# Ledger of designs, part 76: designed miniproteins, single chains, continued (2)

Each design is a single chain, and the fold is of that chain. pLDDT is the mean over its residues in the fold that is shown.

## One batch from the design tools (miniprotein)

Design m6633
Fold by ESMFold2-Fast:
Structure m6633 (fold): chain A 64 residues (1-64)
Amino acid sequence: SADAERLKSMMDRWKANEPLSQEELRELHELLKRVTRAQLRKAGLSDAEIAYLESIAESVEKNK
Protein backbone atom coordinates (compact mmCIF):
# COMPACT_ATOMS: atom_id res chain seq x y z
CA SER A 1 0.00 0.00 0.00
CA ALA A 2 1.32 3.42 -0.98
CA ASP A 3 -0.28 4.88 2.17
CA ALA A 4 1.51 2.32 4.38
CA GLU A 5 4.83 3.03 2.59
CA ARG A 6 4.34 6.78 3.23
CA LEU A 7 3.77 6.07 6.95
CA LYS A 8 6.95 3.97 7.06
CA SER A 9 8.85 6.85 5.41
CA MET A 10 7.55 9.22 8.12
CA MET A 11 8.61 6.76 10.86
CA ASP A 12 12.09 6.40 9.30
CA ARG A 13 12.46 10.22 9.28
CA TRP A 14 11.42 10.40 12.96
CA LYS A 15 13.97 7.66 13.81
CA ALA A 16 16.61 9.74 11.96
CA ASN A 17 15.71 12.62 14.35
CA GLU A 18 14.02 14.62 11.57
CA PRO A 19 10.90 16.39 12.92
CA LEU A 20 7.52 16.05 11.20
CA SER A 21 5.67 19.31 10.39
CA GLN A 22 2.12 19.99 11.62
CA GLU A 23 0.90 19.33 8.05
CA GLU A 24 2.76 15.97 7.99
CA LEU A 25 1.23 15.05 11.38
CA ARG A 26 -2.26 15.74 9.95
CA GLU A 27 -1.37 13.66 6.87
CA LEU A 28 -0.23 10.85 9.22
CA HIS A 29 -3.60 10.95 11.02
CA GLU A 30 -5.53 10.73 7.71
CA LEU A 31 -3.29 7.94 6.34
CA LEU A 32 -3.81 5.83 9.49
CA LYS A 33 -7.60 5.96 8.90
CA ARG A 34 -7.06 4.34 5.46
CA VAL A 35 -4.58 1.53 6.34
CA THR A 36 -4.79 -1.63 8.44
CA ARG A 37 -2.17 -2.78 10.96
CA ALA A 38 -1.52 -5.77 8.65
CA GLN A 39 -0.67 -3.39 5.75
CA LEU A 40 1.69 -1.45 8.06
CA ARG A 41 3.44 -4.69 9.09
CA LYS A 42 3.83 -5.66 5.40
CA ALA A 43 5.44 -2.25 4.77
CA GLY A 44 8.07 -3.15 7.42
CA LEU A 45 6.73 -1.35 10.51
CA SER A 46 7.05 -3.11 13.89
CA ASP A 47 4.12 -3.37 16.32
CA ALA A 48 5.87 -0.80 18.54
CA GLU A 49 6.20 1.64 15.60
CA ILE A 50 2.53 1.10 14.68
CA ALA A 51 1.49 1.80 18.31
CA TYR A 52 3.58 5.00 18.26
CA LEU A 53 1.93 6.17 14.99
CA GLU A 54 -1.52 5.43 16.49
CA SER A 55 -0.56 7.49 19.58
CA ILE A 56 0.51 10.45 17.38
CA ALA A 57 -2.77 10.24 15.42
CA GLU A 58 -4.83 10.24 18.65
CA SER A 59 -2.88 13.30 19.87
CA VAL A 60 -3.53 15.14 16.57
CA GLU A 61 -7.29 14.38 16.78
CA LYS A 62 -7.52 15.67 20.40
CA ASN A 63 -5.55 18.87 19.61
CA LYS A 64 -7.74 19.99 16.70
Scores: mean pLDDT 79

Design m6634
Fold by ESMFold2-Fast:
Structure m6634 (fold): chain A 89 residues (1-89)
Amino acid sequence: MMAEELAKKLREEAKKLLDEARKRAEQLKEYPEIAQLVLEAGRLFATYLDIEAKLVLGTADAVEVEEGRKKKEEGQRLLKEAEEKLKKL
């Protein structure tokens, strides 16, 4: 019951993050390198949240959990790189 509701919320958050990343990338289309970093970060965070939803439901294995962690870290790195590039504009 509570686990299914949390998993649903995580999947909804993943969709919202990906949609927000797509909209931000479209706003940054004149800076394609930065737009790509934002979009890739959004995709990585969305994948991480989908894996967290599986973990909440007990359907994720240890390999998937580790991949999710790596994707979250990579997404954070790409977002920071995009922010640093934006400051130089």
Scores: mean pLDDT 86

Design m6635
Fold by ESMFold2-Fast:
Structure m6635 (fold): chain A 85 residues (1-85)
Amino acid sequence: MKAEEEKKREKEIEEAKELLLKVSELVRQGKIDEAKALLDEYLGADVEKLADVPLEDLSEEVREKLELLKEAMEELQKEKEEERK
């Protein structure tokens, strides 16, 4: 019964999209420290430290959240392209 898990994942992607939009707005306002704090809280780890760690050495939880952020970024880019045409 994966339909419930898929709906949960869709909601998690929506939450990740909302986070990315908020982070982008904070960066635009020059509030970079607040943007970093939101990302650190969402991932449960220091984003700067994660950049130095191979994906295979990351915890399953962090890897899943990074995948959600990637999918959310792709959806946001698609929405911007669609809005233009």
Scores: mean pLDDT 73

Design m6636
Fold by ESMFold2-Fast:
Structure m6636 (fold): chain A 90 residues (1-90)
Amino acid sequence: SKEELLEEFERLKREIEELIEEARKAAESEPPDWEKVEELLREVDRIVTERVAELVRRAYELDKEFGEELFKKALEFAREVGERLAEILE
């Protein structure tokens, strides 16, 4: 259902936020653990490119307008993730 897809999107957002927080902690360690940062950011990329993308595709299959709504939300979230990653790498 549309509600189940929105709930799954919110779960994926929380999972990505947790990984980003762990990456920040790894980057702020002494010495910085860049191998751990890379591992965590690769997992973020995998969730976005595979799981979020699949969820958006499923939304389009249910209803075009809902698919467009979820795609816009996914793009907005991707922008926020990109900003957080830039802060970690500075």
Scores: mean pLDDT 86

Design m6637
Fold by ESMFold2-Fast:
Structure m6637 (fold): chain A 120 residues (1-120)
Amino acid sequence: SIEELIEELMELLEGKSVLFIIEEKVAELLGEVFELLLKAIHRNLEKTGAVALVVKEPVDVSSFKHDLVIELRLEDGKILIRLYVDGKLVAEKVVEDPKEVIKAIIEMVKEAEEKGLLPK
């Protein structure tokens, strides 16, 4: 279920300072998935240091000092997911189905960890 995937994501992000930057139009497309993600972030705030920022326009991610930044943008009617470590873009993926967004983020974070790109 989406709820189980969100729980898996929160476990992967434990011990890291994480910023989710979500374009307002993407939040609208995600609907219930966005609300479930926000509830999980709020519940796990002390464990992950995770926060979410909803933006109307794309922002310069390199200005943020979080261990991980996960950016969700709308690009050509699709959801563009970008993962940054220490202000550097390390992975990106395009997702057409909003229901696949959490799974895509999990896969990107796991791949970055396997490549030794994540901070300890």
Scores: mean pLDDT 82

Design m6638
Fold by ESMFold2-Fast:
Parts: sequence; C-alpha cells; structure tokens
Structure m6638 (fold): chain A 68 residues (1-68)
Amino acid sequence: SLALARAYAALMERHGDVVTFEQLLAELRRVVPELTDEQIREAFAAVDKDGDGTLDREELIAFLKSLS
C-alpha cells in the first residue's frame, strides 16, 4: 500500500531506528484513518515480542506487512 509506505517513510524520518506505539498510532491515524486503534494495537502486540512498547526497523516492516 502506498499509504503504508508513506507511514514507514514518515516514521523513519522522524524517529530513526525505534518507534513507540504512541508515535506509530499517531502516524497511522493520519495516513490510514480507516484503521481503528484496536486493529493497530492488535497488530503491534503481535510483532512486539519483547512487550517493551517499541518497534525496531525489522519489527516495523513486519507490522506494516501484517496490515497490507
């Protein structure tokens, strides 16, 4: 999805190597407003294996693929 690709680019530009759930939620609500907070939380939880509330680059790629 072009919208998801734009979200990835924006997150990497703003946050570098690691993004928090709150930063990811804010960006996705802007770029893909059809996704609910619940859907975003569920996808995040599936990828955040450490439960630390952050995603690195590899986890972010996996997260965005799960939404495609």
Scores: mean pLDDT 73

Design m6639
Fold by ESMFold2-Fast:
Structure m6639 (fold): chain A 82 residues (1-82)
Amino acid sequence: MTLSEEEVKKIKEALETLDVEDDIKQEALRILELIKNGEVDKLKKVSEETKELVDKFLELVKEGKYEEAAETLVKLAELLSK
């Protein structure tokens, strides 16, 4: 499952509007690049919880819910930050 360039752009725009710490935004952007490249197995913790969040993120992107998708990336970034 790969993301289009347009979907990535809209998710990045949504991330910029979120009131979260820069470190978490940067981690969310890193996770977005891994998902874009189909490299979700390279996430620091590959668990049932991380897989569920990735699946939820992809579902939201498919539905055009980019703000909710960005919020899901933030949750995933926080989870992977130890």
Scores: mean pLDDT 77

Design m6640
Fold by ESMFold2-Fast:
Order: structure tokens, then C-alpha cells, then sequence
Structure m6640 (fold): chain A 98 residues (1-98)
């Protein structure tokens, strides 16, 4: 795995985690959905450090699917920001898989 592409992917993942943490602090998201999202973000992180780009792509796609379940608990602007950061993570993981 290219070290620069991996660093870029990690930076995108860090941005997603920051926005998600902000959402958890400010809004009442059901704990089950929050836990599932954190588990999927952790799967992306583990796959990235294991050098398994295909697993990282699959986990990033699952993060986007789990985000749809929390849309109704967040303001539209914060949900759209989360979705944008999650899509950037997926794009960077796809670059690693190419």
C-alpha cells in the first residue's frame, strides 16, 4: 500500500471521526446506532492498517449505509457534512484499492 495514499485515507477518516464525535456530543442519537457506526468506522481503520484495501472499501460503504439510519436524529446540514466526510473516506479507500 502506498504510504502517501494511506496517510491521506487516515486523514479523511480522522475528519469523519471528528464530525461524528461532534454529532454525538450535541444530538441525542440512539446508542445502538452510534455503536454500530463506531464499529464500522473501526473496521475501516483495522482494514487500512492491515493493508486490506478491499475490506476498507466494503467497511466504508457500510458506514454510509449506517449513516442513513441516523439521518432523522440530526439537522440536515450536519447530516450532509457527515455524509460528505464518509464519501471522502470511501473515495480515498477506493484509490488505495486501485
Amino acid sequence: MDPELRRRALEALTRLIKVFSEALEKYDIPKEYAKKLYEKISEVTRALFAGDADAAVRAAEEVIQELEKIKKYLPDDLYNKLLTEAREVLAEMRRLAA
Scores: mean pLDDT 86

Design m6641
Fold by ESMFold2-Fast:
Order: structure tokens, then sequence, then C-alpha cells
Structure m6641 (fold): chain A 95 residues (1-95)
């Protein structure tokens, strides 16, 4: 499946990353989000779920490309947590 291929590619792309480097970590997460979005589109996932993941990807890309203070990193993480909570709620409604 497209999802299985995306997971395999993501694993290969992240193997050499230093998890203590926040820019590398956010760049990896942005790449993983992009692969997940592509796989979910191929599987016919709801547009609202894709839109929420695209917002998360944009936040990860922003964090990877900018020099952020610890406070700014926390604000990005809090925004992502709220988006993830909305995704969890959306997925629960589809059962």
Amino acid sequence: SALTAAVAEAGEATADLDPSDYKQRYAALAHLAGLLIAALRAEGAPERLIALLEEIQALYKYAAENDLSEEEQKEIDERIEKLLEEIRRLLAEQR
C-alpha cells in the first residue's frame, strides 16, 4: 500500500538524524508528515484529516527553517498538540 511504502521511506530518511538537534528533528517530522499526507490521499482519506496534517507539516517546516527560542518552540509544539487532538476527535467520529 502507499502507506507501507511511505513508512519504509520515512524510516530510511530518518536513520542518521540527531534527535537533540531541534531543526533536524522538525525537518524529519515535516518529511514524515508529507509522506503520510501523500499515502492518506492515495487511500482516499477525508479532506479534513489531510488539511489538519498539512497544517502540522507547515508548522514543522517553519520550525526547521527558522531560529526559534525555547518559548517559540513551545508555542509551535502547543499548536501541533491542538491539531493532533482535533485529528484524534475526527478519527473517533469515523468509527
Scores: mean pLDDT 77

Design m6642
Fold by ESMFold2-Fast:
Structure m6642 (fold): chain A 90 residues (1-90)
Amino acid sequence: SVEDVLKEAKKILEELFEKIKKNPEEWKKYLQEAKDKLLEIYDKAKTEEEKEAVLKAIEILNKAADMLEDGASIEDVIKKAREEMEKLLK
């Protein structure tokens, strides 16, 4: 289901955030690992709606990357990414 896909994506993002908090200098590496995991979910998705849900999660990830590249604090980036993910889960 779309909800199950979004819950899996949320878990990947939360694991990413914990890794970035522990080793902030490696954020680009962790972000790429999270993106790769989301792409695996995309490839396994059974419906267009499930695939679209994964793409929205990847969009949140890309926005987080842009914020980190622009020098935003890790805490602000995590807060914004969580807010965007919550909107998808409804």
Scores: mean pLDDT 86

Design m6643
Fold by ESMFold2-Fast:
Structure m6643 (fold): chain A 91 residues (1-91)
Amino acid sequence: LEAEAYELGRELARRLAENPEREAELGEEEEKRLAALKAQAASDREAQLATLSGHLGAAEALLELGVEGADPEELRAARARYEAQLAALRA
């Protein structure tokens, strides 16, 4: 579940970077696909782990791509924050 959400975040971030004009459509697709993954969660904790994994995947993909207009310092801070939140939930 976490791995699937992480890859979903990476996929959608890459697609958004390629087509910024489709932000609204990709946001709707993200909500629907993430909701489907969260529906498979056995607990609220698993659903939260999936959400954070998706956010982490998106931040990492944007950093790897070096997206024009994205602040790399803000993306690194977001990645660190999501990593810390995931570690805390897994403890």
Scores: mean pLDDT 80

Design m6644
Fold by ESMFold2-Fast:
Structure m6644 (fold): chain A 68 residues (1-68)
Amino acid sequence: SVEEIQQEITDFMLEKSKTLSPAEVLRAHAEWLREHYPHISVLDLSTLSPEELERFGRHELRETRAAA
């Protein structure tokens, strides 16, 4: 279900955030989604600069923590 997928994503991102930077969490999340849910549209992170990735990663982690 959508709820199960959202929970898996939340758990994955929060676990990875313990050891990885926000940018690395975002990259790891994109790779995880590509492997497990190929039908879900994922942002092409190769078009983002390191600074943009870090900013986006921080935003995504804030949203994830707020939803948890």
Scores: mean pLDDT 74

Design m6645
Fold by ESMFold2-Fast:
Structure m6645 (fold): chain A 81 residues (1-81)
Amino acid sequence: LPPVPEIRIQKTDTRLSEEQKKEVVEKMTEALEKMLTSSREEADKLIEELRKELLEKGFPEEVAEMAALTLRTALQEYLKS
């Protein structure tokens, strides 16, 4: 299996502190690891669960959407490998 891709937050999410960015990356990495061992349907649910968790923790909606998009992109790239 190819190694788990490194997750990065896009430059446009500059309203987050460095600690908040680290938390988002850690949550995304955990979700991605679970997605790699799950079916595509389960992976989609994990992405939605992460998006909801970020919103519940008070992160902006744009950050939650960018996290979900980044995970979908990483999963798509992994499946192409």
Scores: mean pLDDT 71

Design m6646
Fold by ESMFold2-Fast:
Structure m6646 (fold): chain A 71 residues (1-71)
Amino acid sequence: SVAELNALGRELRALGKELRKLGMSDEEVERMLQEAERRAVRAYLEGGPDAAVAALREVLDEMKRRKEELE
């Protein structure tokens, strides 16, 4: 759903702020968020909103793993 996509987008942005606090550059965080958007758009075009949600969840998990590596 659009509401779920919006919620995941907020989570990704919040996680991006945490990564910046841990010393990741603004450029690197922006690159990660742009890649998330590209993956979500591609998934949406091929499989609709549920596919986009799944793609964003995969990116969120990847960013959480990156945060653990920096902690």
Scores: mean pLDDT 83

Design m6647
Fold by ESMFold2-Fast:
Structure m6647 (fold): chain A 115 residues (1-115)
Amino acid sequence: IEEKLREMERLLAELRAETDLARAAALFDELLGLVVEILLDPAASPEQKRRAVELLLEALELLRELARRERDVTGLLTAAAHAGLLAAISEDEALKRRAEELRREAEADAAALAA
């Protein structure tokens, strides 16, 4: 668990420095895989599960910003879909609300670009 959380932090740092949308999406997919593994692990504490979701939400916010800068409607809709999934599976009310806000913001950004 701690090793997977450290790998997530490393991938998030790479994502923060990434300017290519396709590579950013690939880094996000790796983060998503690690989060799923942590959430499904019965040895993971509630604190570790919350930390994993927090890191994934940070990654999703970075992906949304990059997609908006590149005017990529598909990337924004993908970010919205993932945010919606996180909101649905999150047990923490603050994280759930943050994920729902991110979903709405990404959908609004996509709609604005499509207009």
Scores: mean pLDDT 80

Design m6648
Fold by ESMFold2-Fast:
Structure m6648 (fold): chain A 99 residues (1-99)
Amino acid sequence: MSEREVILRAIGLKLRAIGLLLDIERLAAQLKAQGRSAEADALVERARKAYEEAIKHADKAIDLADQGKLEEALKELEKAEKAIEEMERLLAQAKALLA
């Protein structure tokens, strides 16, 4: 993977994280409407933490790739992807709670 490919991938992960957070917050609002505010608040707190990790590691991947530190950039990109996977699990959990 080239430095350019890492940067573009990291930007894509940042956009994905934003979309996932918005979707989780929307479903959490529906849980609150059903009187399940504690479960909604727990989901939002976990999603916010995973979102912050995704953005942090994606930004670090961009910075390292820009410096030509490709191996380090790829490790940070992998950490960002794992944070996205956690957000995807939280979204699935939120959907299951509303079913």
Scores: mean pLDDT 91

Design m6649
Fold by ESMFold2-Fast:
Structure m6649 (fold): chain A 89 residues (1-89)
Amino acid sequence: LSEKAQEYREKADQLRKNAEEAKKLGANPFLIKRIEQTAELYRKAAEAYESGNVEEAEKYIKQADDLIKDIRDKVNYLLEMAKLAEEVA
């Protein structure tokens, strides 16, 4: 499943780039580590698709999506709280 493998490799690469940008901005090291772990899971999913192991790929994707959802929910909550505390520029 070449197109699926490429899709998840691109997602993994994008997350690695996001982690590097976050490092430059001084983001929390634990958040950076979680983003890197998610990228690794998408990379494993891409490898599973190339091997024709769809069930294994879906398992890694679910794990990665669950991690991303947890990160996004926490980041969105913090962004919402920051907006409520933000003064008019």
Scores: mean pLDDT 75

Design m6650
Fold by ESMFold2-Fast:
Structure m6650 (fold): chain A 87 residues (1-87)
Amino acid sequence: MLPQFSEEEKEKLYRAYEIVQDPSASAEEKLAAMKEVLRIVGRALGRPETAEAFLAQVETLSPAAQVVLSRYFAEEVVRAVEEAEKA
């Protein structure tokens, strides 16, 4: 499958990025946003099993590490989507 995102998926990715960056958002909200990003990316790449395996590994990390990783991942995904739209 081609690595493409629907408009709904792009909106969810941007929303997740905003949540992860929001200092008023709870750690639970940030983790939920990261999980949504991982599942969307896995589906878009045609590798949902790989995304779920990666998510399982992330869940073994400390809550602080999960929040840091979620922010990094959301930033990279939004950047990749914007680059793909420009191309």
Scores: mean pLDDT 68

Design m6651
Fold by ESMFold2-Fast:
Structure m6651 (fold): chain A 70 residues (1-70)
Amino acid sequence: GRAEAERLIAEGRRAAAEGDFETALAHLEQAMLASSELAPEALRLAGEVHRRAGRDAAADKAFAVADQLS
């Protein structure tokens, strides 16, 4: 649910801040499944994580999908 997604987004942000992009993406993917309302926020964060990891195409796709859901 929403509370679970909020927790997972917070954990994803923490992992990303530590440079653990793989763990960050795993938490953000779980957040998207836990709440459709928070999926755009989680997807936008996943885009930022992909960008920091040098995956520009994946980042662009994540941002585009987030925009379509918002």
Scores: mean pLDDT 88

Design m6652
Fold by ESMFold2-Fast:
Order: C-alpha cells, then structure tokens, then sequence
Structure m6652 (fold): chain A 100 residues (1-100)
C-alpha cells in the first residue's frame, strides 16, 4: 500500500541518520531534529490527497537523504558506511519514484 511504502521510506531515512550519527557526521541534536522532520514529512504525505504536494514532500526527503550521503563523503566516514548509506539512498529513491 501507499502507507506501507511511506513507512519504508521513513525507515530507510532513519537508518541513514543512524549511520551519520555513528560516524560522527551529525550531532545527537541534529539527529533528533532530522528524525522529527522526516516523521512530519511522512505524516503529511500520508494525510495528503494532492499528488503534487506528496511529490514535493517526497522530493524534500530525497534531497535530505542525498545531503546525508554527501556529508558522509565530505567528512570522510568509513568507505563501508558510505556504501551502506548509498545503497539505502538508492532504495529510498526507488520507493519515492513508485509513489507517483
């Protein structure tokens, strides 16, 4: 269902945030704020009946996820954790593209 896909997007993003926190790329305060923000965006997407609004909300999540990957690379996180985050990002973007 659309709701199950949105929950999986949230889960993937939260896993990426955990990697960024473990690698010291974001602070615990940044982690908490980003968790609250992605949860808000997902709940807004679940409640919305406007396909354009849903697309914009999902694009915001995708942009946030891309920024996390880029920050992991910039901060020279472990190569293993960068690859793990890139795979999570790829899966997240596939799900976003299916919700159209």
Amino acid sequence: SREELLEEIRRLYEEMLEIALEEGVISEEEFKRALEKVRELVEQAKASTDPEEVRNLLNAIGSGAKSLVDKLKEKKASEEKIKEAEELYRRLMELINEIK
Scores: mean pLDDT 89

Design m6653
Fold by ESMFold2-Fast:
Structure m6653 (fold): chain A 83 residues (1-83)
Amino acid sequence: SSIQPMIDQEIADRIAQGQLDPSDAPQVRAYTLQQITSNPTSYRAMQAAYRQNRDAFRAGIRTFIDDYLNNRDDLSQQIPPIP
């Protein structure tokens, strides 16, 4: 099942609303996908939501994106490699 296109759609919607910088999309996508796939309970809940309605599934994706943004300040800048 293509969970990734639905994550991408929610990311695109947030970018369009000015709530997310396009440069953050790859990290938000990776984090959200990891949260859904690494926890069997979350994965089953997301599969059930997808079967019931798109809005319930979108709400689940939104929760993981919000979690990433709330933890974003814990990311330190990497030291750039010396050539």
Scores: mean pLDDT 66

Design m6654
Fold by ESMFold2-Fast:
Structure m6654 (fold): chain A 95 residues (1-95)
Amino acid sequence: SREEVLAVVEEAFARVRELVAAEAPPDVAQHLDGVLERALAFLRANPQLSPEEIRVVAGSTLHEVIEEARRHGLEALAARIEEIRREMDARIRAI
């Protein structure tokens, strides 16, 4: 269901936010947190989105966060977020 997919996305994003807060410099962490918060706000504000559309938005958001982490030389953080992105995608596909 949409609610099950959104719950998986919210859990994945919470894990990413925790890693970013622990491992990124404060300015980068604030920026990346903002990216994740805006994406969640968008998903919550748009109940018409299908499970597949939610998956695409969530995946694109995490890809943006990964690329931004890499731009700042945070390769280890980017690799951990990529693991979370793959796990999120697999969990959504199992629903």
Scores: mean pLDDT 88

Design m6655
Fold by ESMFold2-Fast:
Structure m6655 (fold): chain A 91 residues (1-91)
Amino acid sequence: MSEEELRKKAEEAIREEVEVARELGLGEAVIEAGVAAAEGRLAYFLGDSEKAKELFEEAKRLFREAAERGELPEEVAEAVLKQLEAEIAKA
């Protein structure tokens, strides 16, 4: 599979997950944060460690904003932020 084909399939999977999240009533800030994290994991898989780190840092920022807006419990946000820190260290 080419990088272009892989990106398209990943983008399709992300869109499907976004639709499910909206159906479940998740807030837009939480959805945006989840997309950034998924894009970061895709970048890491494709060997772009710098882009992956940037996207994971953006995801951390967005998850903090989601918690501040009350869209995500702070304890859940803290757990997600620790996971993203581990993924940044691995990238």
Scores: mean pLDDT 79

Design m6656
Fold by ESMFold2-Fast:
Structure m6656 (fold): chain A 100 residues (1-100)
Amino acid sequence: SRPLTPQEQIHREVSGILLDALEHDDLEAAQARLRELAARYGEPQLGVLAEHLAAAFAGDREAVDILAEALAALSPTPEFAAAARALVRGLGEIERERRA
């Protein structure tokens, strides 16, 4: 297999961090990992993800929109960006309905 590009590497690592956060409900660890990744790659969108992660997971609509756009900006293709937006917004809607 070919080596991943830096953007594909970021996307893979962010996906892993977010899946771990969902599986283990450890947002503090996820935020710390995203901040470390932001410093390593010099990518400010990763800092935006870290800052809004807890509010988005609580179903805050503005935080969900910020998370969706930040994740889309980190996506290596337009197709992955569209999928990221749809997934994050869909999960946010489900969480809001669950709490209603």
Scores: mean pLDDT 77

Design m6657
Fold by ESMFold2-Fast:
Structure m6657 (fold): chain A 107 residues (1-107)
Amino acid sequence: YIDEAIKYLKELLKLAEEVRSRAEAQGNQEAVDYAKKAIEHAKTAIKLLEDAKRLNTKSSLPFAIEHARTAGINAVKAAELLGDEETAQKIRELSEKAVDYIEKALK
């Protein structure tokens, strides 16, 4: 469950970094700001999940869920500001899958 969550969050992180690069190229500062927030929250969620796996602990998993959801929300907003509905939908699906797997790891 944790490995699947990390996989989907890494895919989301890659898309958020691509969105940030496109936003910077277009001079869309609002989209850049949302993409940067998404990147930081995705990185934090991945680190919390990797730490939970290494330390065999569940205490950080609720925080990983919050960061994963926030990463998804901000990345979707960034993609939507660029008019990229297909990327926004893909990010939403990746965030939902990552959260679902973290919730399964909590059980």
Scores: mean pLDDT 89

Design m6658
Fold by ESMFold2-Fast:
Structure m6658 (fold): chain A 89 residues (1-89)
Amino acid sequence: MENLKKAKEYLEKAKKLLEQGKFEEARKYVEKALIELLKEMGYSEEEAKKLVEKDPREAALKIIRETAATNPEASQLAAEVLSLLERLE
């Protein structure tokens, strides 16, 4: 679906930016991927942005917990977000 496709594209972009040492740009794309995953779950863009701004790690964990049984692709992408957030610290 459109939100999952965008999340995947943003994560691939974030990985390339990390390989180039562009940590600030990579972080922005990881956050964009989280917003798209939250929108896939039914959150509005503004609600998704607030969740990501407050705590991007907890936002990713929320997606994993709530989508593991119903949308495993979203859960897997959120797990990838957690891995990338760890590398951005």
Scores: mean pLDDT 84

Design m6659
Fold by ESMFold2-Fast:
Structure m6659 (fold): chain A 85 residues (1-85)
Amino acid sequence: SMKKKIEELEEEAKKLKDQVRELEEQVRTLDRARDDLLARESPEAVAETARSLDDARRELEEQKRRLEEKAKEVEEKRKKLEEEL
């Protein structure tokens, strides 16, 4: 049924939004870790660790962007189905 398809899309959109929020929390954790390292240690002493954190942050941001795009597509499909009722 159309209603069941709409409900399934709503559940998928919610899961994607939850995943985006989890990635945002991970990014904030990495940002805090990087800030703490740079505040307490010389940049030279922690350069490799800071670089690793920057790489991890970039990967998380890319994953977040992909999930946000997918969430938008799911929301658009849901709206289209609601309009076709």
Scores: mean pLDDT 83

Design m6660
Fold by ESMFold2-Fast:
Structure m6660 (fold): chain A 74 residues (1-74)
Amino acid sequence: SPARQKLADFIEEASLVAAQLDAAGRAEVNRWLLEIVDEYRKLVAAGVPDEEIIKRIEELWKEFQARVAALRAA
């Protein structure tokens, strides 16, 4: 499904980001990624259409990117 592929792309990107951080940073990035994965699973279980799932996980991905930027600035 397109939504599953979008999530897979985000997981790959998050893994590359985590690899560049220290142990504490990796733990935070992994926690935020799990929040996106959990939301994806909930939407799939609720029968939400793929296009709506993509929009929701893209919103969460923008929040993820902002958190990573803040973490790197700290």
Scores: mean pLDDT 87

Design m6661
Fold by ESMFold2-Fast:
Structure m6661 (fold): chain A 98 residues (1-98)
Amino acid sequence: SELLKKAKEAYEKIKASTPEQRKKMPLEDVLLAELYRIAKEKGLTPEELKFLYDFVKAYLEQNWKKIYEIAKEKGLSFEEFKELTEPLLPVVFRLRAG
């Protein structure tokens, strides 16, 4: 997956960066690195990684209709949706604040 490759590359860049370099990194790279970390820790498929990426993008766009459609297409219960998306909330809030 193109997305998985980019997420891995972003993760390695952040891992090799200093705190000062990290502050200067594009928010997209920070998001991709965090998505890769979550995917690695939880054993997510490329499809699940793409779902989380699409969710965060829709959330940043404040597109609640698209967020609902993504959840529905994945067939997730409210609890499953919360469990998958809750680890991303700190990243989403940081992206909204910057």
Scores: mean pLDDT 74

Design m6662
Fold by ESMFold2-Fast:
Structure m6662 (fold): chain A 113 residues (1-113)
Amino acid sequence: HMEEKALKLIDETLKRIKASTDPEEVYRLLLSLALSIPTALVLGMTKVAEKILETFKEIYDADPEKYLEPVKRALEAAVRAAKQLGSPYAIEVLRDLAEKYLPPELVEVVKEA
């Protein structure tokens, strides 16, 4: 299943982010996950989008001071990508999922972008 492969890749990406000492690598990995959200939603892979947001919460909760800024920047990029796709559906669902899975400070980022 393509969805199962995506979920496994998300878990491996989480491990890479937690192990990385390079802020640029951390941001690139977070950005890769974030940019996959609008595409997953348009393709009907809602579980993939949910898993990515759960992963962002897990990363943020592990070290909020370290991960707040790169996670915020990645989420802003996800919203911009959803807008570029021209899908009101992807934007609406992304905001709904953010409210469900993310802490208030990250939800505000998704709403303001």
Scores: mean pLDDT 86

Design m6663
Fold by ESMFold2-Fast:
Structure m6663 (fold): chain A 84 residues (1-84)
Amino acid sequence: MNRKELEVETLIALAEMGIAVLKNIASKMTDKELQEKLNRKIEEAEKLVDEAREHLRQGNYDEAMELAEKAIELVKEAIEEINK
């Protein structure tokens, strides 16, 4: 495996794990406005992960890495919003 490919796959896996945790939290939320805001961020992160996987399949490792990093950043922002 190429080092860049492994790095991208690792970032995608971390983003997917974060998204799964956020989905579980969202499903248990009683605040509907906060839940809807969180669900929008989850959808954006999922789209970025899907785009990252497509670029990875095409061998566009730099683009895939950037998209995966953006997905992780969005997950971090969602966690910060929950902890307010």
Scores: mean pLDDT 85

Design m6664
Fold by ESMFold2-Fast:
Structure m6664 (fold): chain A 85 residues (1-85)
Amino acid sequence: SAALEEALRRLAEALVEAARAEGLELSEEEAERRARALAEGLASLPEDELAAILEKVEADLIAVGGEVGERVARALRELAEAVRA
């Protein structure tokens, strides 16, 4: 679906930004592969486990990642919603 493709793209962009913030280079192709692997993982989880994991990961990313962490957290939530739609 278009929503899933957009969510994957946004997560890939956020991952590239996060890598850059750590002084690492991450290609768009590698970021897309990582985003797709995350989507497959999210799709395989029961709804309650997914909610608990997202809540913890979002809190951790926001607490230590600053603005970049917030972007990754938002992209992960959008991806989880698109996968479950």
Scores: mean pLDDT 79

Design m6665
Fold by ESMFold2-Fast:
Structure m6665 (fold): chain A 68 residues (1-68)
Amino acid sequence: MSEEEIEANRELRELAEANRDASLEEFEKAMQEKIEEFKKRLDEETYERFKLAIESELQARREEAQRA
């Protein structure tokens, strides 16, 4: 795993934790901004991997929000 991939994974986890109590709209905005950042910063393979991870987190959060 590249250093860039390790750092991106850490940033994603920190972003999810920081937005734990945020609204779905705020969380989606934060995740979309991170996707755009990763697209510019990471290589194509790493970007694709993290895009899938972020999409999975968004799906989980949407399901949680629907139950609230």
Scores: mean pLDDT 77

